# Designed miniproteins, single chains, continued (2): the designs that were tried, part 86

Each design is a single chain, and the fold is of that chain. pLDDT is the mean over its residues in the fold that is shown.

## One batch from the design tools (miniprotein)

Design m6981
Fold by ESMFold2-Fast:
Structure m6981 (fold): chain A 83 residues (1-83)
Amino acid sequence: PELKLGPDKEAALQQVVNAVREHKDAPELTFHLEGLSEQTLELAGQAALDVFRQFGIDASVTVEGETVRVRRLGSIAEAKAAA
């Protein structure tokens, strides 16, 4: 799913949290944050990771321009590395 987020930082961060909750089983989420700062894009990525972590899901974030891509990697419990 691809989502365009609002220009307000607080609204955009809340939209990211809600989108991850609704689409946590999607392989990839893409957020478009036009006109927001690089710092806000990083915070959006971190917010997405935090929500995925609450569900026990490992994910990766890539920030490119005004786009934040969050890729679902799998369950943290399943990714239990045997040393």
Scores: mean pLDDT 73

Design m6982
Fold by ESMFold2-Fast:
Structure m6982 (fold): chain A 81 residues (1-81)
Amino acid sequence: ETPEQIEAEIVYALALIKAAISRNAAERSTDPEVKAQHYEDAAEWFRKAAEEARKLGQTDIADEMEKNADEYRALAEQARA
């Protein structure tokens, strides 16, 4: 395994943890703007996870992470409505 692959694996795992933290923060928030910001944060971390999965050749996982990012961006827009 190359140093680049090890780095991608670590960043992928951290991105998923950060996405989960942001999602949970959004779900607990009562302020619509704060809720939206946390959903946007979750979306960006899922997008980062997708990039790292692609570096690892895990195309199906990357596509799933991109779908999650799109879903959380939609939730952020809905929270502000």
Scores: mean pLDDT 87

Design m6983
Fold by ESMFold2-Fast:
Structure m6983 (fold): chain A 60 residues (1-60)
Amino acid sequence: MSFITLEHVGDEPVVGGDGKVYHKGDTYDFPVPDPADAVAYAVAQRELQEMLDQGWRIVG
């Protein structure tokens, strides 16, 4: 399983899918499932897009 490191760069805190509050400068290791698991992969891609829309950025 691959991981993408995300950093929240917005000044406003956001609530993650895990129910935790993330503040500016907080990092999250986003798990990327194998594309062969189409359901898990599609869900993960949607969640990644939602995070990017909420002010997260890919840093690694």
Scores: mean pLDDT 76

Design m6984
Fold by ESMFold2-Fast:
Structure m6984 (fold): chain A 69 residues (1-69)
Amino acid sequence: SLTPTQTLLLLATASAEVDIAIKSRNLENAQRALDFLDWMKSHSDTFTPAQQAELDALRARVEAAIAAL
């Protein structure tokens, strides 16, 4: 399980990676971001409800970007 500090750092990293992937308008980059978010979701058992919602919102952003390509 992820520590609280690891969770905060990973969510910040995920937010940055999602932003870069969406701005790149590249399907491969978007799919790599989605894979990273799926990995985080598999380790999200210790996340707060707010952190779970943030992760789910990031996933939705990537899925919307893929659908728009």
Scores: mean pLDDT 84

Design m6985
Fold by ESMFold2-Fast:
Structure m6985 (fold): chain A 80 residues (1-80)
Amino acid sequence: TPEGLLASLREAARQGDGFAAYLAVEEAERRGDEALVAELRAAARAALPELEARLEENKDNPGLEALYQGNIAALRRAIA
């Protein structure tokens, strides 16, 4: 269901999935839920420093580098 999808995206975002965070913001915007959009964008901004630090720590691991780069890009789209 749409409600179940949003709940799943929010949970995945809490676990570090930047793509889920972006999709959750898109869904909240589609619903016109401005308070939820603000909450989700604040959470995305708060998650960025840790992911950027993880990217720096894993720059010699191509798979993890790509994963963190993708998540960082998705979080930046969420807060745009």
Scores: mean pLDDT 82

Design m6986
Fold by ESMFold2-Fast:
Structure m6986 (fold): chain A 95 residues (1-95)
Amino acid sequence: MEEELEEEKKLLEELEKKVEELRKKGKIKETVEVLEDVDEEHEKVKITVELTDTGLSVSGEVVMDKSMPEEKKEEFIETLKLIMAKRLVYEAEEA
């Protein structure tokens, strides 16, 4: 079996648990803003994740299809928030 993949999977699982604990404690602030229409079919959305204890934050912009079902749009944004939060927690621990 691939040891590198097992270590990466374990790290990602531990980061996800840490993100969940920080969210429960109110130590993660997440903001979603619709910035501007890119065109008739697409909008630009800004996502910001902040660790309130450290003041470290990350922000990213994504272009989303306006015709995307609301449920699927929310699921996609929540997935991005989790990825961003995991990376931010990882970088905070390495600092």
Scores: mean pLDDT 77

Design m6987
Fold by ESMFold2-Fast:
Structure m6987 (fold): chain A 62 residues (1-62)
Amino acid sequence: SEDEQRQLLQQELDELLASSQHPHEALIQKIRADLADPSVLLSDIEADLGVLALHDAVMRVT
């Protein structure tokens, strides 16, 4: 269900934050707020997590 999927996305965020050395604070705050809002689509949260993961990867290359 959506609640279970939202919990999995929260765990994915927590894993990204644990490994990240260059956090994107504004995007992280947006994802946290969206996870707390049941009206936000799971696909939007997934897209933002993807951007955060890509940002972390790009920052590590530099």
Scores: mean pLDDT 74

Design m6988
Fold by ESMFold2-Fast:
Structure m6988 (fold): chain A 66 residues (1-66)
Amino acid sequence: MTSAEEAKRAAEEAAKKGDGTGAAVVAHEISLSGNKEGAEAGARYAEEAGGDRAAVETARISALNA
């Protein structure tokens, strides 16, 4: 299971590359591992990086259900 810190860093790295949509996808994957804290942080990075609205919303909803 991915630690909260590792999960957050993965999403942050995608966002730093200007891939906000990719950061949202990573956040969704983190939620599937049951890491709610990491998924919520990842969704925020995706939103801040200007990720696609649908992808960011999907990541946020998945984080709530993690």
Scores: mean pLDDT 73

Design m6989
Fold by ESMFold2-Fast:
Structure m6989 (fold): chain A 78 residues (1-78)
Amino acid sequence: DDDRRRLWADSLRKLSDQLEKLGLTESSKLFRQGADALDAGDVDSAAAYTVKGVSLAMKDPEGTKLVEESLTELSAAL
């Protein structure tokens, strides 16, 4: 479903931008790579980048909050 893939990519880009503003550059980069993979149709790579990005972001309390907010928004949109 192209709509679901678009919502996932948009969610990852928003999360990447928010994490970059907090100085969480490594997790931001992983989520950006995930979104780019979705645009290329590479869902497997997107999933791998998302898992790595979540794991890294959740080492920071502010990163954890942003991940939780992003998942809540994505769940409501799907």
Scores: mean pLDDT 83

Design m6990
Fold by ESMFold2-Fast:
Structure m6990 (fold): chain A 90 residues (1-90)
Amino acid sequence: SPVEKARRALEALEAGDWDAFVEALTEIVSDILGENAGRQVGRALRDAVERGDKEALSAILDGLIYAFKKKGAPDEVIELLEELRKRVEA
């Protein structure tokens, strides 16, 4: 489920497992916004992670929160993405 994938992304971030973080977020984006969006966002996430670009990661997460709210994603998914954004900014 998208909630389980969002929780996996948070657990990966807490563990410093950036590969699992990008994979989990890419899967959620594919589920909610479609495969093309998943591929494009997954690439942008990977590039930002490899560069340590916290500003790019925060911008991507803000865009995902906005898009997911518009698509009617579960509140738990939105809350987990907002937690991811806060932790990335730290």
Scores: mean pLDDT 87

Design m6991
Fold by ESMFold2-Fast:
Structure m6991 (fold): chain A 94 residues (1-94)
Amino acid sequence: PGPATEEEIKHAAEIAPGIIEELYEHLRKEGRDVERLEALTEEFLKLPLEEQEERYRRLLAEYATTTDPARREAIEMELLALQIALLKRVVEQA
């Protein structure tokens, strides 16, 4: 499959706000720290795309070698924040 078409990106941007809202509601119901997640997402949105990608790769590498549960949970939160930031960027570009 090739890269996403302009129409596919536009459609993703139209539905993404609803997906983000549903995700935040789900996480709140599970007792997750949504305020921290939102704060991390906003900080990552300030970064260039290339730096976001570098942080994502770095966190994935650390996650693969980390056995400490508390550190794994912290990395999972940062990875989720980066994924939400990338989704928000798609919405803003459409």
Scores: mean pLDDT 74

Design m6992
Fold by ESMFold2-Fast:
Structure m6992 (fold): chain A 59 residues (1-59)
Amino acid sequence: SVEEIAEELAVLLSRHGVPLPRPLTLSKEDIQAVIDELLARPDLSPEFKAELERLKAKL
């Protein structure tokens, strides 16, 4: 499931044209940290942030 969430995150980032902020390890803690880093950005759309929060809830 961690690998599936990492894949969903990569697809989501690609769809919104947002680069991954740093190399991702396949750990729940690292995926959560990356999502939190993205959620803290003021430049991302509310729609994208809602999808990120949905992914985080699946961790």
Scores: mean pLDDT 79

Design m6993
Fold by ESMFold2-Fast:
Structure m6993 (fold): chain A 94 residues (1-94)
Amino acid sequence: MEEEIEELRKKAEEYREKMEEYLKKSQELEEEAQRLREEARRAEEEGDLERAEELRRQARELILESASYGALALGYAAKAVSYEREAERLEKEK
C-alpha cells in the first residue's frame, strides 16, 4: 500500500513538472508571436506589405503551436490530478 501510494505521488509530481514545462513553452511562443505582430505593424507603416503579411503568417503559426502546447499542459494536469486522487483513495483504505 505505502509503496504504491508513493509511486502514484511520484507520477503525479512528474506530470505536474511536464505541465509546467509545456505551459512555459506556450507562453514563450505567445511572446514571440506578439513581437512578430509588432514587427509586422512597423513593416506595414513603412509600406512593406509583403513583409507585414509574412510576419503575420509566422505569428499565426506560433499562436497555433502555443495553443497545442497549452492543450498538452492541460492533459498533463489532468493526469497529475488522476494519480493524486488514486493515491488519496488508497490512503483512505488504510
Scores: mean pLDDT 86

Design m6994
Fold by ESMFold2-Fast:
Structure m6994 (fold): chain A 67 residues (1-67)
Amino acid sequence: SPLYEELKNIIENTPTSLTDEEKQYLIDKIKHLPEEKLQAFLNKIKENPSDAARIIVELKRYIDELE
């Protein structure tokens, strides 16, 4: 999925408060998200690129709530 690859690349290359292990967990989990949800988070990051780190942490919280 082009949306998955774009979001994965952003997660890998954006400095965040997440550990490398937490980033890898997030990358593995987003493979299973609907395209609509991937697009929603990508749109948030594109609209607010300076806030990408916080949006990634929000995505991690969202994934944790699904478990």
Scores: mean pLDDT 83

Design m6995
Fold by ESMFold2-Fast:
Structure m6995 (fold): chain A 64 residues (1-64)
Amino acid sequence: MTLSQAARLAAELGLSPAQTQRIVGLIQRVGLENTTPEQLAEAGGISRSKASELLRRLEEAGLR
């Protein structure tokens, strides 16, 4: 449930403010634990590789 950390990690990966807001909105709607790389890729308009990297960082920072 660390939306601020999710937003920071997305920005660190070079995502635009608009892409970051879409990703944060998805996490708010479905929950961080229920977010998949495929859903992140679609919502953020990013590659599956970037979505997987973002989820790894979220796991380290938020999911443990």
Scores: mean pLDDT 73

Design m6996
Fold by ESMFold2-Fast:
Structure m6996 (fold): chain A 67 residues (1-67)
Amino acid sequence: APEEHTLALPSSLSAEEQAALLMRAAARMGVDGVEIVSIREEGGRRLITFRAGDLSQAEVAEILAAH
């Protein structure tokens, strides 16, 4: 089954800005790309659900922390 990752981000940063950061981070690791599945706004946060090739949830979290 396709693996999905979800990030909870502050609403002060747009979901599109966070998606761009994810895509840049994935590109640096040699992933073909990031597919955005859904974007939700909940409790003053943006929830971005996406797929990132073969990356694990932990790997994605580390990449985002580096950016």
Scores: mean pLDDT 66

Design m6997
Fold by ESMFold2-Fast:
Structure m6997 (fold): chain A 84 residues (1-84)
Amino acid sequence: DAERLARILGISVEKARKLLEAARYVREGNLEKAAELISETLGVSREDALKAAQLAHDYVLMFPGASLVQVALTLYVQAQLYKK
């Protein structure tokens, strides 16, 4: 859940909740909304957040059984790769 994800990533519980919400949008294929949340939550550009959301969506298509936590971790890692 959000508290455990926050501890794993070393982020606030509020940020973890937003990452799980973004992961749900990724699973639904709503990449624009996922990118908006990731951009606001992690301080990356909308362009880079969209790239992260696209890669996380590709991950969901390859692994349909992935949990929301796994999708959120994928989003976080991809977004961090675009961060300065």
Scores: mean pLDDT 82

Design m6998
Fold by ESMFold2-Fast:
Structure m6998 (fold): chain A 66 residues (1-66)
Amino acid sequence: MEAWKATLKAVELWEELKDESLDKQEEALRKAMEGESPEVRKETLRLLQKYYEDLEKAKKLAEEKI
């Protein structure tokens, strides 16, 4: 359950943060981690970094098809 929650959180955070400034990224990350266990925070950050890489690739491919 915790791992699934971290995955959902990472997806949500990446979608919100991908175009934001560093200051807003820090603020949003802090807010999203409020009330979460340390384990969920760690997994969310790990998944978020991986998701950022995957979504950048997906965006590039989508733009090439336009």
Scores: mean pLDDT 65

Design m6999
Fold by ESMFold2-Fast:
Structure m6999 (fold): chain A 91 residues (1-91)
Amino acid sequence: SDARIEELAKRHLKVVEEMIELLKKAGASEKKAEEAAGDLVVLAPKLSPEELAELLKEKYGLELSKETLEELVKLAKEAARLQRETHELVL
């Protein structure tokens, strides 16, 4: 249904915006925060938090606190779940 797709899209956007804000607070530029958030949504379901921390440091030069990393991983997994649910409704 259109209403369900709209709800999932709004939730996904909100979660990604929260990730970008956390990454910017950690010192990322807007562009780096957007790119890092995208990588995290794809990789957080597949990689450990330790592997994700290494990726963020090596690729983006981002040094995150344990608390910030844990919140980002939580948000990234939620965004990935919402993307999957949307895909299942659209085919």
Scores: mean pLDDT 84

Design m7000
Fold by ESMFold2-Fast:
Structure m7000 (fold): chain A 65 residues (1-65)
Amino acid sequence: SPEELREKFLKKAKEIFEEMGIPVSLEELKDRSLLHKLVNSNPELKAKIEELERELLAEYLAATD
């Protein structure tokens, strides 16, 4: 479901932020404006988040068909 996909994304995104030494809460990641600002401030973070989005979308499409 879209809710499961979003929850999986938020959990994995939080793990990426933590691996990069950036403290962040799930509430902060749910704020689209804040997430966008943080991602755009760090090119490596942006690349990791974009890769995560692609992988989760591909998994979702494969599982839904």
Scores: mean pLDDT 77

Design m7001
Fold by ESMFold2-Fast:
Structure m7001 (fold): chain A 92 residues (1-92)
Amino acid sequence: MKLEAWIEKDGRREHIGTVETETVEELMAAVLQALEEARDKGAERVYFRIESETLEDALRAAEAIVLVGKAEGFRVESVRHEGNVVEIVLAA
């Protein structure tokens, strides 16, 4: 699956990474790294876009991101689904 991440600070969105993952471990590592970068930069929001071969796989990945985000002290602002793409917005 493909994971893209952006951070938002002072109304400006910065792309911080794109990674292709085949395992949940690789996905979790990429998400944690993005959340750490967001925290270090004082970002107000983190945006994740997940694209998978199936919507079901994208939704499972999104659920994992939501759980990790909450564990790391972020709040879930939105989760949106279209085709095989899921977009998640987390707030600090």
Scores: mean pLDDT 86

Design m7002
Fold by ESMFold2-Fast:
Structure m7002 (fold): chain A 70 residues (1-70)
Amino acid sequence: SDEEELKRLKEKAKEAKENGLKALEEAGVSQDDLDKVEELIKKALEAETPEEMEKLLEEFQRLVTGLLSR
């Protein structure tokens, strides 16, 4: 069900937030970039559908990977 999938994705998003922000802080990424990443993951956690949450979580992972690859 969408409710069970949303719960699963929220837990995944919380884990991704913790791991991603820690990695970016350790890499010395700017506060402006950290703020952008935090806003994106907050938006993902506020998503009401599994599809929206997955899309925002993918955008979050892409942004984190891009910042770490500089």
Scores: mean pLDDT 83

Design m7003
Fold by ESMFold2-Fast:
Parts: structure tokens; sequence; C-alpha cells
Structure m7003 (fold): chain A 94 residues (1-94)
């Protein structure tokens, strides 16, 4: 489905950008993308896929922001800007 593929693309692009900021390996980024795709496959509708995508990204970005040690203020600002852009793109698909 083009609409489901669009939701997956927003999540994939966001995960790649987060991974770049945090210095994640390509293997770690691909594992997160695979996990996200499995979760999104459970959605019956595009609206449900958007909700699952937002929940997954919020969970991951909060884990990163509030880790031990917590992300620097500059990294936290970048994370929140990525969250905002991802949410705007996902909301446009619902």
Amino acid sequence: SPAFAAVEAVVEETLREVGKILGFSEEQIEALIALARRLLAEAATVAQAVELAKAFLDWLLNEVKNGNPPASEEVQKKIEELRRRAHERLEALA
C-alpha cells in the first residue's frame, strides 16, 4: 500500500537521522527499522499505522533523551526537532 509505505518511510528516515546523531552502527539502525516495520505490519488501517509509528518513535526518542548518561542539551534539541518533523509528516498521512 502506498500509504503504509509512506508511514514506513517517515519512520525509516527518522531512525536513520537519529542513528547518525547518536553514532549508532548501520546494523543497529537496520535492526530498529526492522522492529518498526514488524510493529507497523500489525496495523489494520493507515490511521493505526500512524498511531503505532508515533508511539514507537516517542518511546525510542525518550529512551535516547533520558538515557544514562542523558543526552546533551544540543542532542536533546535535535531529537525534539526530529520528533516534531516526524509527527507533522505522519499526521499528514492520517
Scores: mean pLDDT 85

Design m7004
Fold by ESMFold2-Fast:
Structure m7004 (fold): chain A 106 residues (1-106)
Amino acid sequence: KKSIKELLIENLDEVIEELEKAKEALEKGDYEAALKHLLEAETNVGVLKLAAAVHKLYELLPALEEIEKEIRKAKEAIKKGDKEKALEHIERAIEKAKELKEKLEK
């Protein structure tokens, strides 16, 4: 059976995948699809935060909160029609999620 570490890595892969799909949708001008993928990523970050709290992995919470903050800023930028700002926040969220995944794999 998968360890908690493996489950956290799999959930981070889902976050990264959904953020990359949001970026692709936004680049194509599909704001509705971009928002849907950002909502999925935000939901998966919420699941990760709950798992971290339940398993007392409190050291992960600041990184997860930063990823969540960047996703929320991207959603706000899309709602304002600021595509460039939205892409910037999505790319920061992807980078932070990849950094956290790398730290968990060690």
Scores: mean pLDDT 87

Design m7005
Fold by ESMFold2-Fast:
Structure m7005 (fold): chain A 76 residues (1-76)
Amino acid sequence: MEYSADELLVMAAYAAATAMFGEEAGRAMGRQVGKELGLSEERVEEIFAEVDRRIAAGEDPAALHAEYYARAKALA
């Protein structure tokens, strides 16, 4: 899937907060960042589903944070 830099920043924020504080805090942080970047609530939920899929597949949320942040920086 292709993601914008802003979408990747939401994914990074969601993964980081989920790793540190759990899913509820992750969703709250991701929604806040998405709102600040002008993303729709529907789009934020779609990208959360992709992060959730990767976590369910056994990927480390801290490693996902690092990956998404690096990808966002490369697109900026």
Scores: mean pLDDT 84

Design m7006
Fold by ESMFold2-Fast:
Structure m7006 (fold): chain A 98 residues (1-98)
Amino acid sequence: MEVERALELIQEAIRALEAGDAETAAKLLYEAAELLADVMPEAAQALLQTGQLAALGKLDEALEYAQRAIEALRARDEARAKKLADEAAELVDKALAE
């Protein structure tokens, strides 16, 4: 149930990103991360970092990582999710250094 609800929230976040609504996208990604924190912690971390990219106005990057997070969640692939979290965190660090 939590994974299915998280997928719905991420899909809604993708629609918000496509519309240029960074605030709504970040909120939805953070909500999806909270649902997954105890079930898929690496996926939760990937969604937190993706939400931070959206909050920082990196909409193209946030869209890419949100789509890749859906693929990892559908596959139940925590190793893929961890790679996404690490990559997104590096992009967040780079954005904050600007």
Scores: mean pLDDT 87

Design m7007
Fold by ESMFold2-Fast:
Structure m7007 (fold): chain A 97 residues (1-97)
Amino acid sequence: SALEARLEAARATSAKNAAAIQAALAAQGEAARARAAALEAEVARDPSDTEARAAYLEARAQYLFYEAGRAAADAERAAELTAQGAEYRARAEAVRA
């Protein structure tokens, strides 16, 4: 029927949108992870650089939030990753205080 065809088309569109969101989250997560690694090296060279330390912690938080988005189907894992990200963000704010 026309309704069944429309429902199937909506489901196919939803699946494509979900895959695109997952790919975008993966790409943003990898970019944040690479940025965190570069900033970690900067912090190792000068541990007194408060801005580098805060930027490193914020990059770690961003990576974890993107990973939480990718794990959205696993509520427990998503919550764990979100909590870890929030801890890194709080540490970044404390470093700047």
Scores: mean pLDDT 87

Design m7008
Fold by ESMFold2-Fast:
Structure m7008 (fold): chain A 59 residues (1-59)
Amino acid sequence: MTVEEYLELKKKKEKSIADGKDLFPPVKHPKSGEWLSTEDYARYLKEYPDEKDISKLKK
């Protein structure tokens, strides 16, 4: 997904928590520290390969 879509999704996730929903496991984007679903996170990395290069340094 694009950064724009990612930000929109992030806000929706925050709203879900505020509503007391706890359907998603504790997952956080390692770069920004935002929590996101695994699928959404994978899509974000695919749209922004520059973000993925951080994972390379991790090893």
Scores: mean pLDDT 54

Design m7009
Fold by ESMFold2-Fast:
Structure m7009 (fold): chain A 65 residues (1-65)
Amino acid sequence: MSLKMVVSAVQKPGQTVEQTAEKMSEAIKFLHEKVGEKIDIEVIGPPSSQKAAEIIKKEGEKLKE
C-alpha cells in the first residue's frame, strides 16, 4: 500500500487563488519526482478555502499528463 499524503490549501488576504495553486503544485511535483509512484496525494481544504484546494488538485493532476 502506498503512502498517502493530504495537502491542505488556505488562501490569504492579498493572495490570489492562482498563486496558492501554483505553490502547492510545485510541492506536489517535487514529491512525485522524489518518491515516485508510491505516494498517493489527496488535496483538501478547510470549508472556507475549498475552492483553492480544488484548483490545486487540478493543477497537481496536470503534472501527470
Scores: mean pLDDT 60

Design m7010
Fold by ESMFold2-Fast:
Structure m7010 (fold): chain A 85 residues (1-85)
Amino acid sequence: SELEELKREYLEEFRRLWEEARRNRLSLDEVRERLRELFEKLISRAKPLSSEDVLELLGLFAESAGAAMEALVNQETEAPPLPPL
């Protein structure tokens, strides 16, 4: 489905951003801005989807962004805090 494709693309881009953030020691504000840009790009592509599918995508964004911010603040992991596919 298009929703599953968007989720997959999001997780791939999130992994890349996570690796960049760790490599370049990006600030929380920089990571937040990069995540905002990624969310806006994917939400624009999700506009023709049902409201339920859009909410599911937003839920994934919120969960992963929250986990990433917590991990960066606590310096807990080198691996991205991504949910299992």
Scores: mean pLDDT 74

Design m7011
Fold by ESMFold2-Fast:
Structure m7011 (fold): chain A 98 residues (1-98)
Amino acid sequence: MREERVEAMRRIAELLKEAVRARKAGREEEARRKWEEAVELARRAGFSAREQRVVQMAVALETELKKPELAKELLENPDDEEIVKEAEELLEEYAKKL
C-alpha cells in the first residue's frame, strides 16, 4: 500500500471508532456526522472492498476486542497476510462467543 492510502485508512478507522463511541454515549448526531465523514473520505480515496474490510476489522478489534495495538498494525500493514489472518481469526472467535 502507498503511505497515502494507509493514512486514509487510519483516518477512516478513527472516524468510525469515534462514531461507535458517540453512539454508545447516546450522541446520535455526532455519531452520524462522524460516519458521514468516514464515508466521504473512503469515497475520495477510492477504497476497494479489501481496504474497506481491513478498516472494518481494525475498528472491531479496537472497539469490541480492546486490541488497539493489533488494530494499528493491521492499518499500517494491510497487505501483511499474517496480520490479516490473525485479525480474522480473533474476530471469528469473538463472533462465536456472543
Scores: mean pLDDT 77

Design m7012
Fold by ESMFold2-Fast:
Structure m7012 (fold): chain A 99 residues (1-99)
Amino acid sequence: MEEVKEEMEKLLKKVEEILAKPEITEGELVLAATALSSIATWYSLNKEELPKRVEELIERLRERNPELAEIVEEAKNVKTEEDAEAVVERMRPLAEAAA
């Protein structure tokens, strides 16, 4: 749906703004990782290639927090709704700790 792609564009811009900051809070890193995981999951479930822009942001996330980047990499291999739920469950304790 075009609306989903517009929302993903907004999320990508927010992630770019977060990762461009010289000082990033743990909560902001978790928000960036959650947004990237959601985007990667959507592309994987729809069998579309992940845009280079998203790959670049995942690499920037890895420079800041390798553990969060690893969870996002798992989202790139999501094939089912159950796989998507597993990625969300892995992010949950990190999101709660950062809140």
Scores: mean pLDDT 79

Design m7013
Fold by ESMFold2-Fast:
Structure m7013 (fold): chain A 87 residues (1-87)
Amino acid sequence: SVEELLEEFVERVLELYERYLAGEISLEEFEKEVAKLAEETVKRTNYDPKVARLALELMLTALHGVRRKVPLEELRRRLEEIKRRYA
């Protein structure tokens, strides 16, 4: 379902952010992987415009969060709020 795909997206973004904070991946790698996850989510829903809008909003929130160096718990709250608004 769309809800399951969006939940997977959020969980995978938070996992990538933890790896970034641990120094396991670079900022560039984090941004690249988050963009790739957004593209794959849209593709898996056959380019549904509603899912594309949600994936874009979640992706931009994650990219802005990492650039602003927000704590992991703050990023989680922001992503969960977006998911809740549209799920």
Scores: mean pLDDT 84

Design m7014
Fold by ESMFold2-Fast:
Structure m7014 (fold): chain A 65 residues (1-65)
Amino acid sequence: AEEAAERLRRELRKMGVSEIGIQTAVALFRSVLDGKMTPENAVNLLRSLGLPEAAELLGRAVEEV
């Protein structure tokens, strides 16, 4: 889980996502892995925050775990 979260963080930085956007996406990803949030809710929240690229990457990262 920690390795997957760090991989997601690196990919988001490579795409030019802001530090607060990266922190938000990684926190949502951890919540999904912990069973505290559905992948659909995390993706929808990131899209509503104007982070559609982060939403797509989070969805893919969850599918690979």
Scores: mean pLDDT 81

Design m7015
Fold by ESMFold2-Fast:
Structure m7015 (fold): chain A 67 residues (1-67)
Amino acid sequence: MSPKEQGLAYLRRAVALAEQGRIDLAVKAAQIGADLLGLPEEKKKELLEAIRNGDVEKAKELVEEIE
């Protein structure tokens, strides 16, 4: 897989983990995905905050913007 495909796969996994209430694993997956995609710091922070707060809807919207 390309780094972009791997990064998006990690972000999708992060959303799924957050939906399951596995916030610690979701944050780790989101960090890996964001780093693989080279996301701007502001976008990475917004995504991580959404996941940490359990705001799955916002996390999904942010991932959709990145795709």
Scores: mean pLDDT 82

Design m7016
Fold by ESMFold2-Fast:
Structure m7016 (fold): chain A 90 residues (1-90)
Amino acid sequence: SQVQQILQQLLDLIEQLREYGGSDEERVREIVRQIIRLTEQYLQTHYGSKPHVALVAASILGTSVELYVRRGNEKELDRIIEEIRQEIAA
């Protein structure tokens, strides 16, 4: 479905951001912008559903992921990834 495609793209972008470790500012900025855009698109297509933490953090998801990567906060990053995976499985 379109929803599953968007969520898979979000996972791919988060993993890319993780691999860069926040060292390339231009690349990090582009990935963060893509994450924000896809998250907003997901919210528009999933109106009325109970918000997932990823959806609740929609307006700041890219910024949060960037901060988690820069600070090496793997626990919070893994939590976001797991919650997106659960949405794909639903």
Scores: mean pLDDT 66

